# Designed miniproteins, single chains, continued (2), part 46

Each design is a single chain, and the fold is of that chain. pLDDT is the mean over its residues in the fold that is shown.

## One batch from the design tools (miniprotein)

Design m5669
Fold by ESMFold2-Fast:
Structure m5669 (fold): chain A 90 residues (1-90)
Amino acid sequence: LDELIAYLRRKIQEVEENKFSKDELIAMAEEVKRRVVETLADQPDLAAGLAVTMDNVIEQIRRAKSEEEAQQLLIQMLRSLVAYAEALKA
């Protein structure tokens, strides 16, 4: 979990500090999804539930009207994942 939290925090910083296209933001969200599922491989039901939630956010990013909206959605997803992973550590 510590490695996942560090990865997610770095991704939040990267997204906040740089300009990405909508396609790049979708690709980043898909990479984050793979990392989360791999980290939770020992808890397949939890991994599956989070994958569905992340797929719903990725679809929202895909439908976003601007790159700024897509960026905000990705940042919100990443922050929620950090909070969830921190709760799992406690």
Scores: mean pLDDT 85

Design m5670
Fold by ESMFold2-Fast:
Structure m5670 (fold): chain A 78 residues (1-78)
Amino acid sequence: MAEELIKKAEEVKKRAEQLRDEATAQGLSHAADLASKAIQYAEKAIEAFKNGDIETAENYLKLAEDYVRAAEALLAGA
């Protein structure tokens, strides 16, 4: 279970990295910042999962997913 959650967090991080690069290329500073925060929280989620702190990791993963959605919304509006 924790391994699948780590994989999910890594997938969220990868998506956030793609969104940051796209936002940066388009000069969308707000979207780039949101994507960068998604990367940060995904990394925190991975670390917490590896440490066995599942509750903290799930909270960080939700934050990462929320920031990905926010970055996607700004990119779609541009």
Scores: mean pLDDT 85

Design m5671
Fold by ESMFold2-Fast:
Structure m5671 (fold): chain A 70 residues (1-70)
Amino acid sequence: DEELRSLIPALKEALVKLGVSEELAEKVAEGIVKKTIEEGGGREDLNQLLQKAVKLYQEKGEKGLEPFMK
Protein backbone atom coordinates (compact mmCIF):
# COMPACT_ATOMS: atom_id res chain seq x y z
CA ASP A 1 0.00 0.00 0.00
CA GLU A 2 2.55 2.59 1.16
CA GLU A 3 5.16 1.10 -1.20
CA LEU A 4 2.80 1.50 -4.18
CA ARG A 5 2.01 5.10 -3.16
CA SER A 6 5.77 5.83 -3.09
CA LEU A 7 5.78 5.14 -6.86
CA ILE A 8 3.47 8.10 -7.67
CA PRO A 9 6.38 10.54 -8.37
CA ALA A 10 8.03 8.04 -10.77
CA LEU A 11 4.73 7.39 -12.60
CA LYS A 12 4.11 11.15 -12.87
CA GLU A 13 7.62 11.69 -14.30
CA ALA A 14 7.10 8.90 -16.89
CA LEU A 15 3.83 10.50 -18.06
CA VAL A 16 5.36 14.01 -18.19
CA LYS A 17 8.16 12.66 -20.41
CA LEU A 18 5.45 11.47 -22.83
CA GLY A 19 4.03 15.02 -23.04
CA VAL A 20 1.30 14.88 -20.38
CA SER A 21 0.98 18.07 -18.29
CA GLU A 22 2.30 17.91 -14.72
CA GLU A 23 -1.16 18.40 -13.17
CA LEU A 24 -2.82 15.73 -15.33
CA ALA A 25 0.15 13.34 -14.93
CA GLU A 26 -0.13 13.62 -11.13
CA LYS A 27 -3.89 12.87 -11.16
CA VAL A 28 -3.39 9.90 -13.50
CA ALA A 29 -0.47 8.54 -11.44
CA GLU A 30 -2.57 8.81 -8.26
CA GLY A 31 -5.52 7.14 -10.04
CA ILE A 32 -3.39 4.23 -11.26
CA VAL A 33 -2.01 3.63 -7.76
CA LYS A 34 -5.46 3.98 -6.14
CA LYS A 35 -7.03 1.51 -8.59
CA THR A 36 -4.18 -1.00 -8.09
CA ILE A 37 -4.62 -0.84 -4.29
CA GLU A 38 -8.45 -1.08 -4.47
CA GLU A 39 -8.24 -4.17 -6.71
CA GLY A 40 -5.67 -5.86 -4.41
CA GLY A 41 -2.95 -5.74 -7.03
CA GLY A 42 0.82 -5.38 -6.69
CA ARG A 43 3.65 -3.70 -8.59
CA GLU A 44 3.16 -5.87 -11.71
CA ASP A 45 -0.55 -4.92 -11.87
CA LEU A 46 0.43 -1.26 -11.46
CA ASN A 47 2.89 -1.61 -14.37
CA GLN A 48 0.16 -3.17 -16.54
CA LEU A 49 -2.20 -0.25 -15.76
CA LEU A 50 0.58 2.23 -16.59
CA GLN A 51 1.22 0.50 -19.94
CA LYS A 52 -2.53 0.61 -20.69
CA ALA A 53 -2.63 4.33 -19.83
CA VAL A 54 0.40 5.02 -22.07
CA LYS A 55 -1.21 3.13 -24.98
CA LEU A 56 -4.53 4.97 -24.56
CA TYR A 57 -2.71 8.32 -24.38
CA GLN A 58 -0.85 7.53 -27.62
CA GLU A 59 -4.12 6.49 -29.33
CA LYS A 60 -6.56 9.12 -27.95
CA GLY A 61 -4.49 11.83 -26.27
CA GLU A 62 -5.59 13.23 -22.91
CA LYS A 63 -9.12 11.78 -23.34
CA GLY A 64 -7.55 8.30 -23.16
CA LEU A 65 -6.37 9.10 -19.61
CA GLU A 66 -9.84 10.07 -18.31
CA PRO A 67 -10.66 6.57 -16.90
CA PHE A 68 -7.48 6.73 -14.74
CA MET A 69 -8.41 10.10 -13.15
CA LYS A 70 -11.35 8.65 -11.19
Scores: mean pLDDT 81

Design m5672
Fold by ESMFold2-Fast:
Structure m5672 (fold): chain A 77 residues (1-77)
Amino acid sequence: SPAVQELLEKPVELIKKGEEAFKEGKLEEAIKYYTEAAKLVDEVLEKYGHSLLPEVKEKLQKLKEEALENLKKAKEA
């Protein structure tokens, strides 16, 4: 099973890649990374949610919310 740190780090990395693409005006790439981040959170919660502490699930949900807000901004740009 993946370490909890890996489950949190991967969505964070995708959000950061999206932010970098957005700053460079690469809106299609930003949309792709934010979409992948939100999808990855859903996959993690589906596969491992039963074994995660509530605090970890809350952090994952907040990462998904951040990804979706950034996705909205990229689509509106």
Scores: mean pLDDT 86

Design m5673
Fold by ESMFold2-Fast:
Structure m5673 (fold): chain A 72 residues (1-72)
Amino acid sequence: DEHNARGKELAAQGKLEEAIAHYQAAIAADPDNAEAYANLGEVLERMGATVGARHAYAKALELDPDFERAKA
């Protein structure tokens, strides 16, 4: 998914708001994309949006119970 990949690149550059937009686009294109939810959770956590981060991580685990990053 190009949006998920671009979101990762933007997050690495510290462009967290732009990264969120791309992760949201990835989720819209594939609602079963556990990686996009986990990446969204990580960015939200970095921004201090704790409730949003927990929700995103919970969705990642719901879609992929073996997703290690969502458990941390």
Scores: mean pLDDT 80

Design m5675
Fold by ESMFold2-Fast:
Structure m5675 (fold): chain A 57 residues (1-57)
Amino acid sequence: SAADLAAEFLERVGGADRELAREAAETGDPELIEKVARQAGVSPESVRAAIEAAKAM
């Protein structure tokens, strides 16, 4: 799924928790997106961009 692809990318590149990243991708919850962004050391906008890129695949 797109959520699994986004979570795998965020884990691989930023070291984010895979399950948290998957939930953020599935729900689009701003608080979860911010938490993933903090774990990965990127902006929330970058997390959203990764999720949208995964959906486009």
Scores: mean pLDDT 83

Design m5676
Fold by ESMFold2-Fast:
Structure m5676 (fold): chain A 68 residues (1-68)
Amino acid sequence: MEEALEASRLLREALEKLGLSREELAQMSPDELRKALLEKGFSEEEAELVLRAVYEEDALVRQYILSS
């Protein structure tokens, strides 16, 4: 639960820092997204949470991300 909320928050922060839309972010490969996040100052742990939010099926994460 807290992981889903944190992933949603980190995803929005990633969108802002990368200057990308949610759709554009989803079109990046996992490796490209991870590298871009690390270059913007995200930790490896934060990057993994964003990757899981973008590519992994999770009903709660999907609900919070779509609402954000």
Scores: mean pLDDT 69

Design m5677
Fold by ESMFold2-Fast:
Structure m5677 (fold): chain A 56 residues (1-56)
Amino acid sequence: SMAEREELLRKATEGAITLLKAGFSEEQVRQLLLREGYSEEEAEEAIRRAKEILAK
């Protein structure tokens, strides 16, 4: 469902923010999200959202 997808992306985005703030590169964060079981599309979207939040 859309609600389940948004919850999954919110959790992935929070993880991406934490890893980026810890000094991991965008590529390292992508690989870590993939290892956690997120898809390539989900990892890319989570990183995109995290970067928007951190750039404001």
Scores: mean pLDDT 87

Design m5678
Fold by ESMFold2-Fast:
Structure m5678 (fold): chain A 87 residues (1-87)
Amino acid sequence: SELDRLEEALREKNADPRLLEAVDLIKQGRYEEAIELAKKMVLENPNDALAWLVLALAYKAAGRENMANAYLSIAEALDPELVEEIF
């Protein structure tokens, strides 16, 4: 799944552990908590494509496709190779 590939990329790149926490929240169905955490991360580092991908997948899991696609587009603009690897 995209979420499993994202988790692997987060671990490989030794990303901020809060992004892995957000992925775990998505897996638990705790979408609003995952969104809140991922939003905090993109505000702290708006150039972190991994944080934007976590936010996009949290919105997608929550059934908010338009928001998910908007955030995915931001991640793709920042790091198109990373997005292609995960999606």
Scores: mean pLDDT 88

Design m5679
Fold by ESMFold2-Fast:
Structure m5679 (fold): chain A 86 residues (1-86)
Amino acid sequence: TAISYNNIGNIYFSLGNYPEALKAYQKALEIYEQLGDKEGAAISYNNIGNIYEILGDKEGAIKAYQKALELDPNFKEAKEKLEKLL
């Protein structure tokens, strides 16, 4: 399930395996988008943004956080991250 891929991504993230974490979050995102689950898709975009930020891809992080906030305007973490990066 999408939740399982998000959890797998979180495990890889905690291990410092960012490429595998990114792949897992991207799979979660694909499933959430297919289901029309905007909240789940927002969470996945936020997680993808966190990876790009750690990897030093500021532009990628900004785009991901913007998409998370577009899908869930109440996503506090994505809003705070965007305010710090802009």
Scores: mean pLDDT 85

Design m5680
Fold by ESMFold2-Fast:
Structure m5680 (fold): chain A 57 residues (1-57)
Amino acid sequence: KVLEEANKAAEELGLPPVTIGFREVLKTAIDRSLERARERGDEEALKVAEQMKKILD
C-alpha cells in the first residue's frame, strides 16, 4: 500500500520510480511536497507526504 502511494507521490513530484537512493531523495522531496501541499490546500498530497515521511523516519 504505502509503496504504491510512494510511487504515486514520486510521479507527482517529478521523481523517477527508482528504489536505489530513493529514500534519501524522498526525504528531501517530502519536505518540499508538504510545503506545496499546504500552500495549495491539497489534502491528499498532504496525507501522502506525511505518510511517506513517517515510514522514512
Scores: mean pLDDT 68

Design m5681
Fold by ESMFold2-Fast:
Structure m5681 (fold): chain A 56 residues (1-56)
Amino acid sequence: SMAELRRQAENAARAAGALLGRPPTEEARDAALKAIQEDPENGSRAGLQAALDALR
């Protein structure tokens, strides 16, 4: 469901923020959501990588 995908994207953005010592952003959350939708089988990895890239 979209709610589950949004939750996964939010978790990915928070994890990326924690790793980089930065607050998660809506941009990072949106990037994670798109990545999860494009590669749902590797959603956790794809979402985290996209969020990290968005936060830099």
Scores: mean pLDDT 84

Design m5682
Fold by ESMFold2-Fast:
Structure m5682 (fold): chain A 115 residues (1-115)
Amino acid sequence: GEAAAEGAKVAAKGAEIAAEGAKKAAESGGEEAKEAAKKAEEAAKEAEEAAKRAEETKSAEDAKEAARKAAEAANAAEEAAKAGKGEGALEAAFGAGVAAVAAGVAYLMAKLAEK
């Protein structure tokens, strides 16, 4: 159960980084970047809630939900990076990459916890 909970925390942190990068892209981007940043922020919040649940339940299913939400945050940050310009777009792209890797690690850890 511990591995699943740790993976969920990694996913939540990755989603947070993606949301912060997306917000930076939104500062220099138009409405499209702002909408993508809102989606990333929402997904990051949901990943955090799922990670908290995984810590309480030790459930692989809750950890997979955190991974899924981190992947959604990564997709939204990538959209913000494409719509944004300059440094904010680079931060959003970096955040998307971090969240995608974190989601993959969290999912793998949850699968290993299933045995």
Scores: mean pLDDT 84

Design m5683
Fold by ESMFold2-Fast:
Structure m5683 (fold): chain A 95 residues (1-95)
Amino acid sequence: SEEEEKYLLALVHHIAVSGEYLVVERMIETSTDKEKVIAEIKKAIKRVEEVIKEMKEILEKETNPEYKEKLEKIIEELEEILEELKKKLAELEAE
């Protein structure tokens, strides 16, 4: 169904962003190149913001209450990742 396709697209984006976030966390812990880490965090922030925007557009057109609830939860989780990335960026730039 069209609703299932939109939900699957959102799920794929959520998995991709979560994977990228884990890579960035590892770089923060292991990398000695501060400028490289800052650049990767900035790229991750931009990517998460783009995915949130796309998911919100899907949510606005969603009529199935089950998929709407699932999309809202995914958006909330992505917004939490975005805030964590912004916090890590601010901490690194303050050093």
Scores: mean pLDDT 79

Design m5684
Fold by ESMFold2-Fast:
Structure m5684 (fold): chain A 58 residues (1-58)
Amino acid sequence: MMSLEEATSFVGSSSGASGLARAAANDPETLELLRRLVEEGKGGRNIQAALVVAESAN
């Protein structure tokens, strides 16, 4: 699993990941969707980083 430090750095440098992290932090349904995508192996770096950052915000 991506570390919080690695995820935070990635989100800070990627507009896609930062947008996803913000959406997931504000909507539990979006957070669950990202978690499911990672579990299914369908999540790339953007989704993994967004999930880690959003989970730390809750």
Scores: mean pLDDT 78

Design m5685
Fold by ESMFold2-Fast:
Structure m5685 (fold): chain A 89 residues (1-89)
Amino acid sequence: SNLALAYNNLGNALFNLNRYDEAVEAYKKAIEIDPNFAIAWNNLGNALFNLNRLDEAAEAYQKALEIKPNDPEILHNIELAKLKLAEKP
């Protein structure tokens, strides 16, 4: 969907401005329109990771991986999120 892509692109612009909370909202809108948009799920995970919302980041990366299995970037991102989560007191 062009609308889902537009929200994903808005999220990317906000992410590049370090406006991570607003990027999360834009990526969530993309996913509401297209739940199989693996790139938007991965980008949501990246924004959540930067907000230190590590459990939510891991869940978003896992959703991306369910849609696009064996993607090296998504696999790397979920491993980093899980490792950082394991270091929490």
Scores: mean pLDDT 88

Design m5686
Fold by ESMFold2-Fast:
Structure m5686 (fold): chain A 60 residues (1-60)
Amino acid sequence: MSEEEFQREVDEALAIMVVALLKATGRLDEAEDWISFIKEHLGEEAAELARKYLEEVRKA
């Protein structure tokens, strides 16, 4: 595994953790702002994963 592959997996895990924390604390209304932050700082792939997880959380 390359350093880039490892960092991508870490960034994706962090993106999921952010959405999970927002759900646990009842702050899903802030999710769009956090997804924008994730896109800016962790990249588009991490932000897309966070958005997919957010959609699943909202459907449940």
Scores: mean pLDDT 78

Design m5687
Fold by ESMFold2-Fast:
Structure m5687 (fold): chain A 83 residues (1-83)
Amino acid sequence: SMEEMLEKAEERLEKLRKEFEQNRDKLTPEQAAEAEALLKQMEELIEEMKKAVEEGDIKTFSVKLAAFTVASSAVQYILSLAK
């Protein structure tokens, strides 16, 4: 369901934020700035996905989830460079 996908997206964002905080000192200033910007975009996409769930708009939800997945992968890649 959209609700289950949203919950997993929120858990994903929280895990990436925690990893970012734990590894911020191992990233270059450019990598840290990019990761922070992407995490903020993910937060904004979560809010848009919440609205889509409330409205039953599965098409908008799917588009926002796809954008979230791309941003999530980019953050994960940046964090992989710290390890």
Scores: mean pLDDT 89

Design m5688
Fold by ESMFold2-Fast:
Structure m5688 (fold): chain A 70 residues (1-70)
Amino acid sequence: SKVEELLEETKKRLEKLAKEIKDLVEFAKKALELIEETEEELRKLGVPQEEIQEVVDELRKYAEELIEKK
């Protein structure tokens, strides 16, 4: 599924950002930008808004978990 591919790719990119960026605020800012880019990509692919929201919510939760580990 293209949705699953984008979700997993974005999670890997978030993990990389978390390792590269030590500053919590800078990481949060970059994570939000990445999640917004993923949301736009899904919207362009014609994914239903309900499914896009589920992906965004999962990515936000994942970013929060990465913050907790810092």
Scores: mean pLDDT 85

Design m5689
Fold by ESMFold2-Fast:
Structure m5689 (fold): chain A 63 residues (1-63)
Amino acid sequence: SREEELIRRIAEATGLSLEEARELLEEYRRSKDSDVFGVRLLLAGASAEEASRLAREAEEIFR
């Protein structure tokens, strides 16, 4: 699914485990705060470009 692909990309961009990446995406799903999600991706090790792209994809999946 698109959600599972996004979880894999979060893990690759950040170095988080798939379980940790899933938890991070689940926090986004509850809050719908893409700015907070982007900052958390950056703190976990994603580049600014990767964080921005992943946050946009999360918004598209969860609307």
Scores: mean pLDDT 86

Design m5691
Fold by ESMFold2-Fast:
Structure m5691 (fold): chain A 65 residues (1-65)
Amino acid sequence: MTAVVVYAGVSEEEARKAAEMIKEADGFDDYVLVKAPSEEEARALAQRIYELTGLPAAAVGAKSV
């Protein structure tokens, strides 16, 4: 099963690290990265992707500072 990782406010490299952790934790076969314009929009988009596709979706953002 494929996981979707929606990211904002972080580099693609940091988003990939988060996606790998999600993949390992939940035993997914693969993941896809989607960039969002803001952390709020990333969370909204992740929820929308799950509602429309049934794929697990997570939002990742800056570590807060």
Scores: mean pLDDT 75

Design m5692
Fold by ESMFold2-Fast:
Structure m5692 (fold): chain A 55 residues (1-55)
Amino acid sequence: SPALLAGLERLAAGDYAGAAAAFERALAEDPTDEAARRVLAAARAALAALPPAER
């Protein structure tokens, strides 16, 4: 989906918060999209691991 692609581009740019938002939209459009669910979990984990100054 376009939302999944947008999320992947944001992940590549280091925008984990923007990536998570885009993947949430992709999952809302297709709740059975295992790829969207998996990359959303990865983006959330990356965001949680960032120092407070980078969040």
Scores: mean pLDDT 78

Design m5693
Fold by ESMFold2-Fast:
Structure m5693 (fold): chain A 68 residues (1-68)
Amino acid sequence: GSEAEKLLQRMGQLMAEFDSLNPSQEERNEARRIAQEFNDALMAGDLEKAKRYLEELEKLVKEVKEKS
């Protein structure tokens, strides 16, 4: 698949893992912001920016997992 397809697949996996952790409403709002920024970057063709938001979500998932 394309680079964009790989990023979308990884984003889906991270969101599924995040939802499984029963995050707070504040954490859910942050994840939605990151996902929206990621989608905006993909629509603009900015794969480097999309990767940065993916890394931001990975960090959020790790932080939520560590306190769950």
Scores: mean pLDDT 86

Design m5694
Fold by ESMFold2-Fast:
Structure m5694 (fold): chain A 55 residues (1-55)
Amino acid sequence: SPEVREEARRMIRLLRAQGVADARIREVVVDHLTKVYGIPEEEARRLVEELLAEL
């Protein structure tokens, strides 16, 4: 979903701006997407890895 991708992108940008390490960002964002949007963990991890590589 474009909405989910954009929220994940905003979360990653915000956490990086706060100096949070990428390993912790993966954990936090994957958990959020899984709990809030009901996305399967594997799909959430794939999306987060794509966005971390792009941003």
Scores: mean pLDDT 85

Design m5695
Fold by ESMFold2-Fast:
Structure m5695 (fold): chain A 78 residues (1-78)
Amino acid sequence: SVMTEEQRREVEKRMLEEIERALKEGLLSEEVAKLVREALEAERNGTPEEIEKLREEINERAEKLKEEIEEMEKKLAE
């Protein structure tokens, strides 16, 4: 099934909150966080070509991003 616009906004909000928190705690690389923010901004205001390009870049870094978020969660939980 395809995400609704409402579900997409909820996911984006949660991702941004987690990224901001990870950056504040120094657990997520600034490079990865910038790429995610750029992808979200492109979805909001970008062209289809820009969205496609950033989607590919995010997909390539998805595993690294997941690992960094997981590490952040572990450190926050202590």
Scores: mean pLDDT 65

Design m5696
Fold by ESMFold2-Fast:
Parts: structure tokens; C-alpha cells; sequence
Structure m5696 (fold): chain A 55 residues (1-55)
């Protein structure tokens, strides 16, 4: 389902963020939001990754 795929992508985004790979984290979070636009976890991960890339 879209929800299961979104969850997998948010987990990959989180792992990338923890590894310091902010570009990969942003990409996975964006893909998760395409599948589940209301996913708060994905939105928070995207915001965190973009904040690091803008610093």
C-alpha cells in the first residue's frame, strides 16, 4: 500500500539523516510525501534535512 511504502521511505530518510547524508534524507522524505502528503514524520524529516542543507 502507499502507506507501507511511505513508512519504508521515512525509515530510509531517518537513517540517512543520522548518517549525515542530508541530500539522500531529503530525497527519501520527498518521495514519502508524494505517497502520503499528510505524513507528519516525513514532513519533519524533510524539514530537518533541508535545514541542515541550508546551514
Amino acid sequence: SHMEQAKELTEKARDALLAGDFETARRYAEEALKLDPENEVARNLLEAAEQQLAA
Scores: mean pLDDT 85

Design m5697
Fold by ESMFold2-Fast:
Structure m5697 (fold): chain A 60 residues (1-60)
Amino acid sequence: AGELMRAVAPVPKTSEEELALRPGEVVEVLEEVDENYVLAKSLATGEEGLVPKSYLERIE
């Protein structure tokens, strides 16, 4: 299973490949795309997209 992470701030959707998140939303990390971004799945919506690592904190 992927790592669970929580958004620490509002994450805006600025492109079609990005995932918008509210503070406190939990995502599952599916893949590390590069040093700055992960491909993540929202546990609330099931939507997938790119999220900047700096907006996420580890949980569990």
Scores: mean pLDDT 80

Design m5698
Fold by ESMFold2-Fast:
Structure m5698 (fold): chain A 74 residues (1-74)
Amino acid sequence: MSAAEVRELLARSRELLEKGKEALKQGNFEEAKRLYKEAYDLFTEAGRGVNAETAPEAVEKKLEEILKEIEEKE
């Protein structure tokens, strides 16, 4: 995977996280879960082929905390 592809995946993942935060603020928990899950999948994919600056495991833990908070509000 090229460095440009990794950067694109990370940029898209960050965009999805921001959209997920907005959905959460609006009380749309289903949309927020979907967006966070997609962001996590992109981060994981970006990390598989190269040593990414952002460790996938650190991102996974942060996303798990967000998902648990969303579930608590349901």
Scores: mean pLDDT 67

Design m5699
Fold by ESMFold2-Fast:
Parts: C-alpha cells; structure tokens; sequence
Structure m5699 (fold): chain A 79 residues (1-79)
C-alpha cells in the first residue's frame, strides 16, 4: 500500500515543520515523484534531506526513511 506509507511519511514531516517554504514543497513533490517511479534510492535521499531540513531527530528520520522505502518498493513491485 504505497499510498499509505507515503502519506504517513509526509504527515510525520509536516507535523514537525513550522511552515512549508518553497524548498520543503519542492522536496515533497520530488519525493512523491520518486515514490511513483519506484526509485527507492532517490526516494530515500529526498526523504532524508526533507526530514533533516525540518529538524527531525535521527530516530524520526529513520522512521520516515523506512516508510518511504516501503512506499517506493511497493510501487516498484507493482510495475
């Protein structure tokens, strides 16, 4: 269920962000595109950058990365 994993990851990031600037919005869009393409490596990279940008803890970053990895892998497996 790629959509659920991605939605959960984005919610965790947005809950931490005080505001959504253009850089955060662009990273979220890039992340959604990488997940849709099944590009696990790019999705993980963008999720890590986004989580660090919003100041998430290492533990929270790992949770977001794992959700994003599962989302991209589910999309890749469906192709």
Amino acid sequence: EADLYLARAVKLIMDKAESIDDEIANLISGLAQAVAAGDVERAVKLATELAKKVGMSPEDIQEVVELVRKAAEARRAAA
Scores: mean pLDDT 79

Design m5700
Fold by ESMFold2-Fast:
Structure m5700 (fold): chain A 64 residues (1-64)
Amino acid sequence: MSAAEKEAERALQEGVRAFAAGDYETAIAHFRRAVELAPRSIHAAVGRRGIEEAERLLADPSAK
């Protein structure tokens, strides 16, 4: 993998960890970083799905 793809993988891992902890705002920041670093990668695709789910949970506090 290129350096950008490795950094995107790391950003995705940090986003998943934050999401699992219920820190959806931090998760979104890391997922956005993964998309910025490697927008055409599988890591960016997973990150975009993570952003959508985290934003849904932030918009509805009762879903937390």
Scores: mean pLDDT 80

Design m5701
Fold by ESMFold2-Fast:
Structure m5701 (fold): chain A 77 residues (1-77)
Amino acid sequence: AQQEKIKKEIEASDIKFKNVDAMSTHLADPQVKNYADNIIEGMKTEQAEHGAIKSVDELTKVYGVGNATAESILAYL
């Protein structure tokens, strides 16, 4: 249920992911799920302000995204 909800939120975003299923699984993980909405919204804001997300440094500007989470997300972009 939570993973499917996150997947729909990702699909409704303007962010292009290489693997939406893997990304939704990552965001549904108990360690990150409480920040999933914040991560998606923050990535949308970063993309709108600075263009396509290209680096770990851009992802770590998003609330709730540390270096490890940023590297995982970047693998799905």
Scores: mean pLDDT 74

Design m5703
Fold by ESMFold2-Fast:
Structure m5703 (fold): chain A 87 residues (1-87)
Amino acid sequence: MAEEVEKLVQEAGEAYKAGDNEKALELLEKAAEIARDYAVKELGIPEEVAKEIMELVLEAFRKKMEGDEEEAKELFEKAKKLADEAQ
């Protein structure tokens, strides 16, 4: 599952570099759905917490695509804290 998520994130990165922000977000949403399912089933993270983590990660990528690197970094750090606290 990690390899599939990594592949989707890499493909999203390539789409973003090509200027296809819609495709990049679609691929990231698919990666987030797979990662959320894995976090709930394999890591025992509560569904509501896993959803919040994925929403923060997706928002971080949106901010990065908008050029707001600082806000993207803050959102990603918040997601990491929630993931650590949920385990």
Scores: mean pLDDT 76

Design m5704
Fold by ESMFold2-Fast:
Formats: C-alpha cells, sequence, structure tokens
Structure m5704 (fold): chain A 74 residues (1-74)
C-alpha cells in the first residue's frame, strides 16, 4: 500500500517544523497549508494543528481558530 500524497505531506510537515523552529512562521504556515491538501487522517490533523500554531505566532488568531476547528473535524 503506497500513500504517495501522505509521504509528500509528511515531508512538508517536516520542512514546516524545521522552519517553525527557526522562527520562520510565515514559511512554516505555507508548508503546513500545502501538507493539508495532501494529508488524510491523523497526518491531516497534525498538519492542521501545526498550521494553527504558526498562525497564532503570526498574530492571526482568527485564522488559527479556523484551522483548529478543521483539525477537530478531520
Amino acid sequence: MIDADGGMAEILIGVGNLLYKKGKYEEAAEMYERATELAKGELLKEALRNLAKAYRELGKEEKAKEWEEKAKEA
């Protein structure tokens, strides 16, 4: 069983995590958002939660709450 989209999403989350650790929250958010387009299940929930965290660091609280709600539904 091959989840090529999930594999790419995992890579994007990893890159996003690296950018987040470097304080590059805008770039991290871009990577996580791309991951949400490819990820499913628990990986999608992780990407959505990490995207919300990045938006909170950017002061975009409204968007952060939107992504948190999507993570609960995924």
Scores: mean pLDDT 80

Design m5705
Fold by ESMFold2-Fast:
Formats: sequence, structure tokens, C-alpha cells
Structure m5705 (fold): chain A 64 residues (1-64)
Amino acid sequence: DIEEHLELVARARTDPSLQPRIGKWNDEFLKAEILYDELLAAGLSPKQAYRKVMERLEREKAEK
């Protein structure tokens, strides 16, 4: 699921060697990763960040 994927992305932020394990991306997961990175940059914890990513993705999908 997307939560598991975002957790792997968060771990890859501290260990770039994990990047190859994130190899196959689709548009949904790529967008989730971008939003997650933005929220982490805003100072949210990883748990808070992916919760808000899920909220924003659902809201934006409903809007478009």
C-alpha cells in the first residue's frame, strides 16, 4: 500500500542505498512522494507527513 511505500521513501531519505528498492513508480506513488517530501520540509514528522499526504491526495483526486 501507499503507506508502506512512503515509509520506505522516508527510510531512503536517511540511507540513499535504499533508492534501488523504490525502483518502480507510478504516477500516484510519485505524486505521494513529492507531497511527502514537501511536508517533511515543512517540519512534519514522517507519521504526520504520510497521513496528510493521504488526505491531500484524496482531496485533490476528488477536485480533479
Scores: mean pLDDT 67

Design m5706
Fold by ESMFold2-Fast:
Structure m5706 (fold): chain A 68 residues (1-68)
Amino acid sequence: SKEEEFKLIQELRLIIIENGYITEQELEELLKKYNVSEEVKELLREEIKKNGGKLYEEGLKKIAEKLT
């Protein structure tokens, strides 16, 4: 749902603000908590792959813009 997508993006952003990035392993644990579409999961996983196994604020912003 859009509400669960928004909550996932918010939690990802808080982790990135605190730690500078989120790892692939940490993302997979969060994806288990939220009922988001496969398209959203694929976008997040591909962004992490492009950035050497880490999701940074720039990558998260790019994904959030695609989901608008």
Scores: mean pLDDT 84

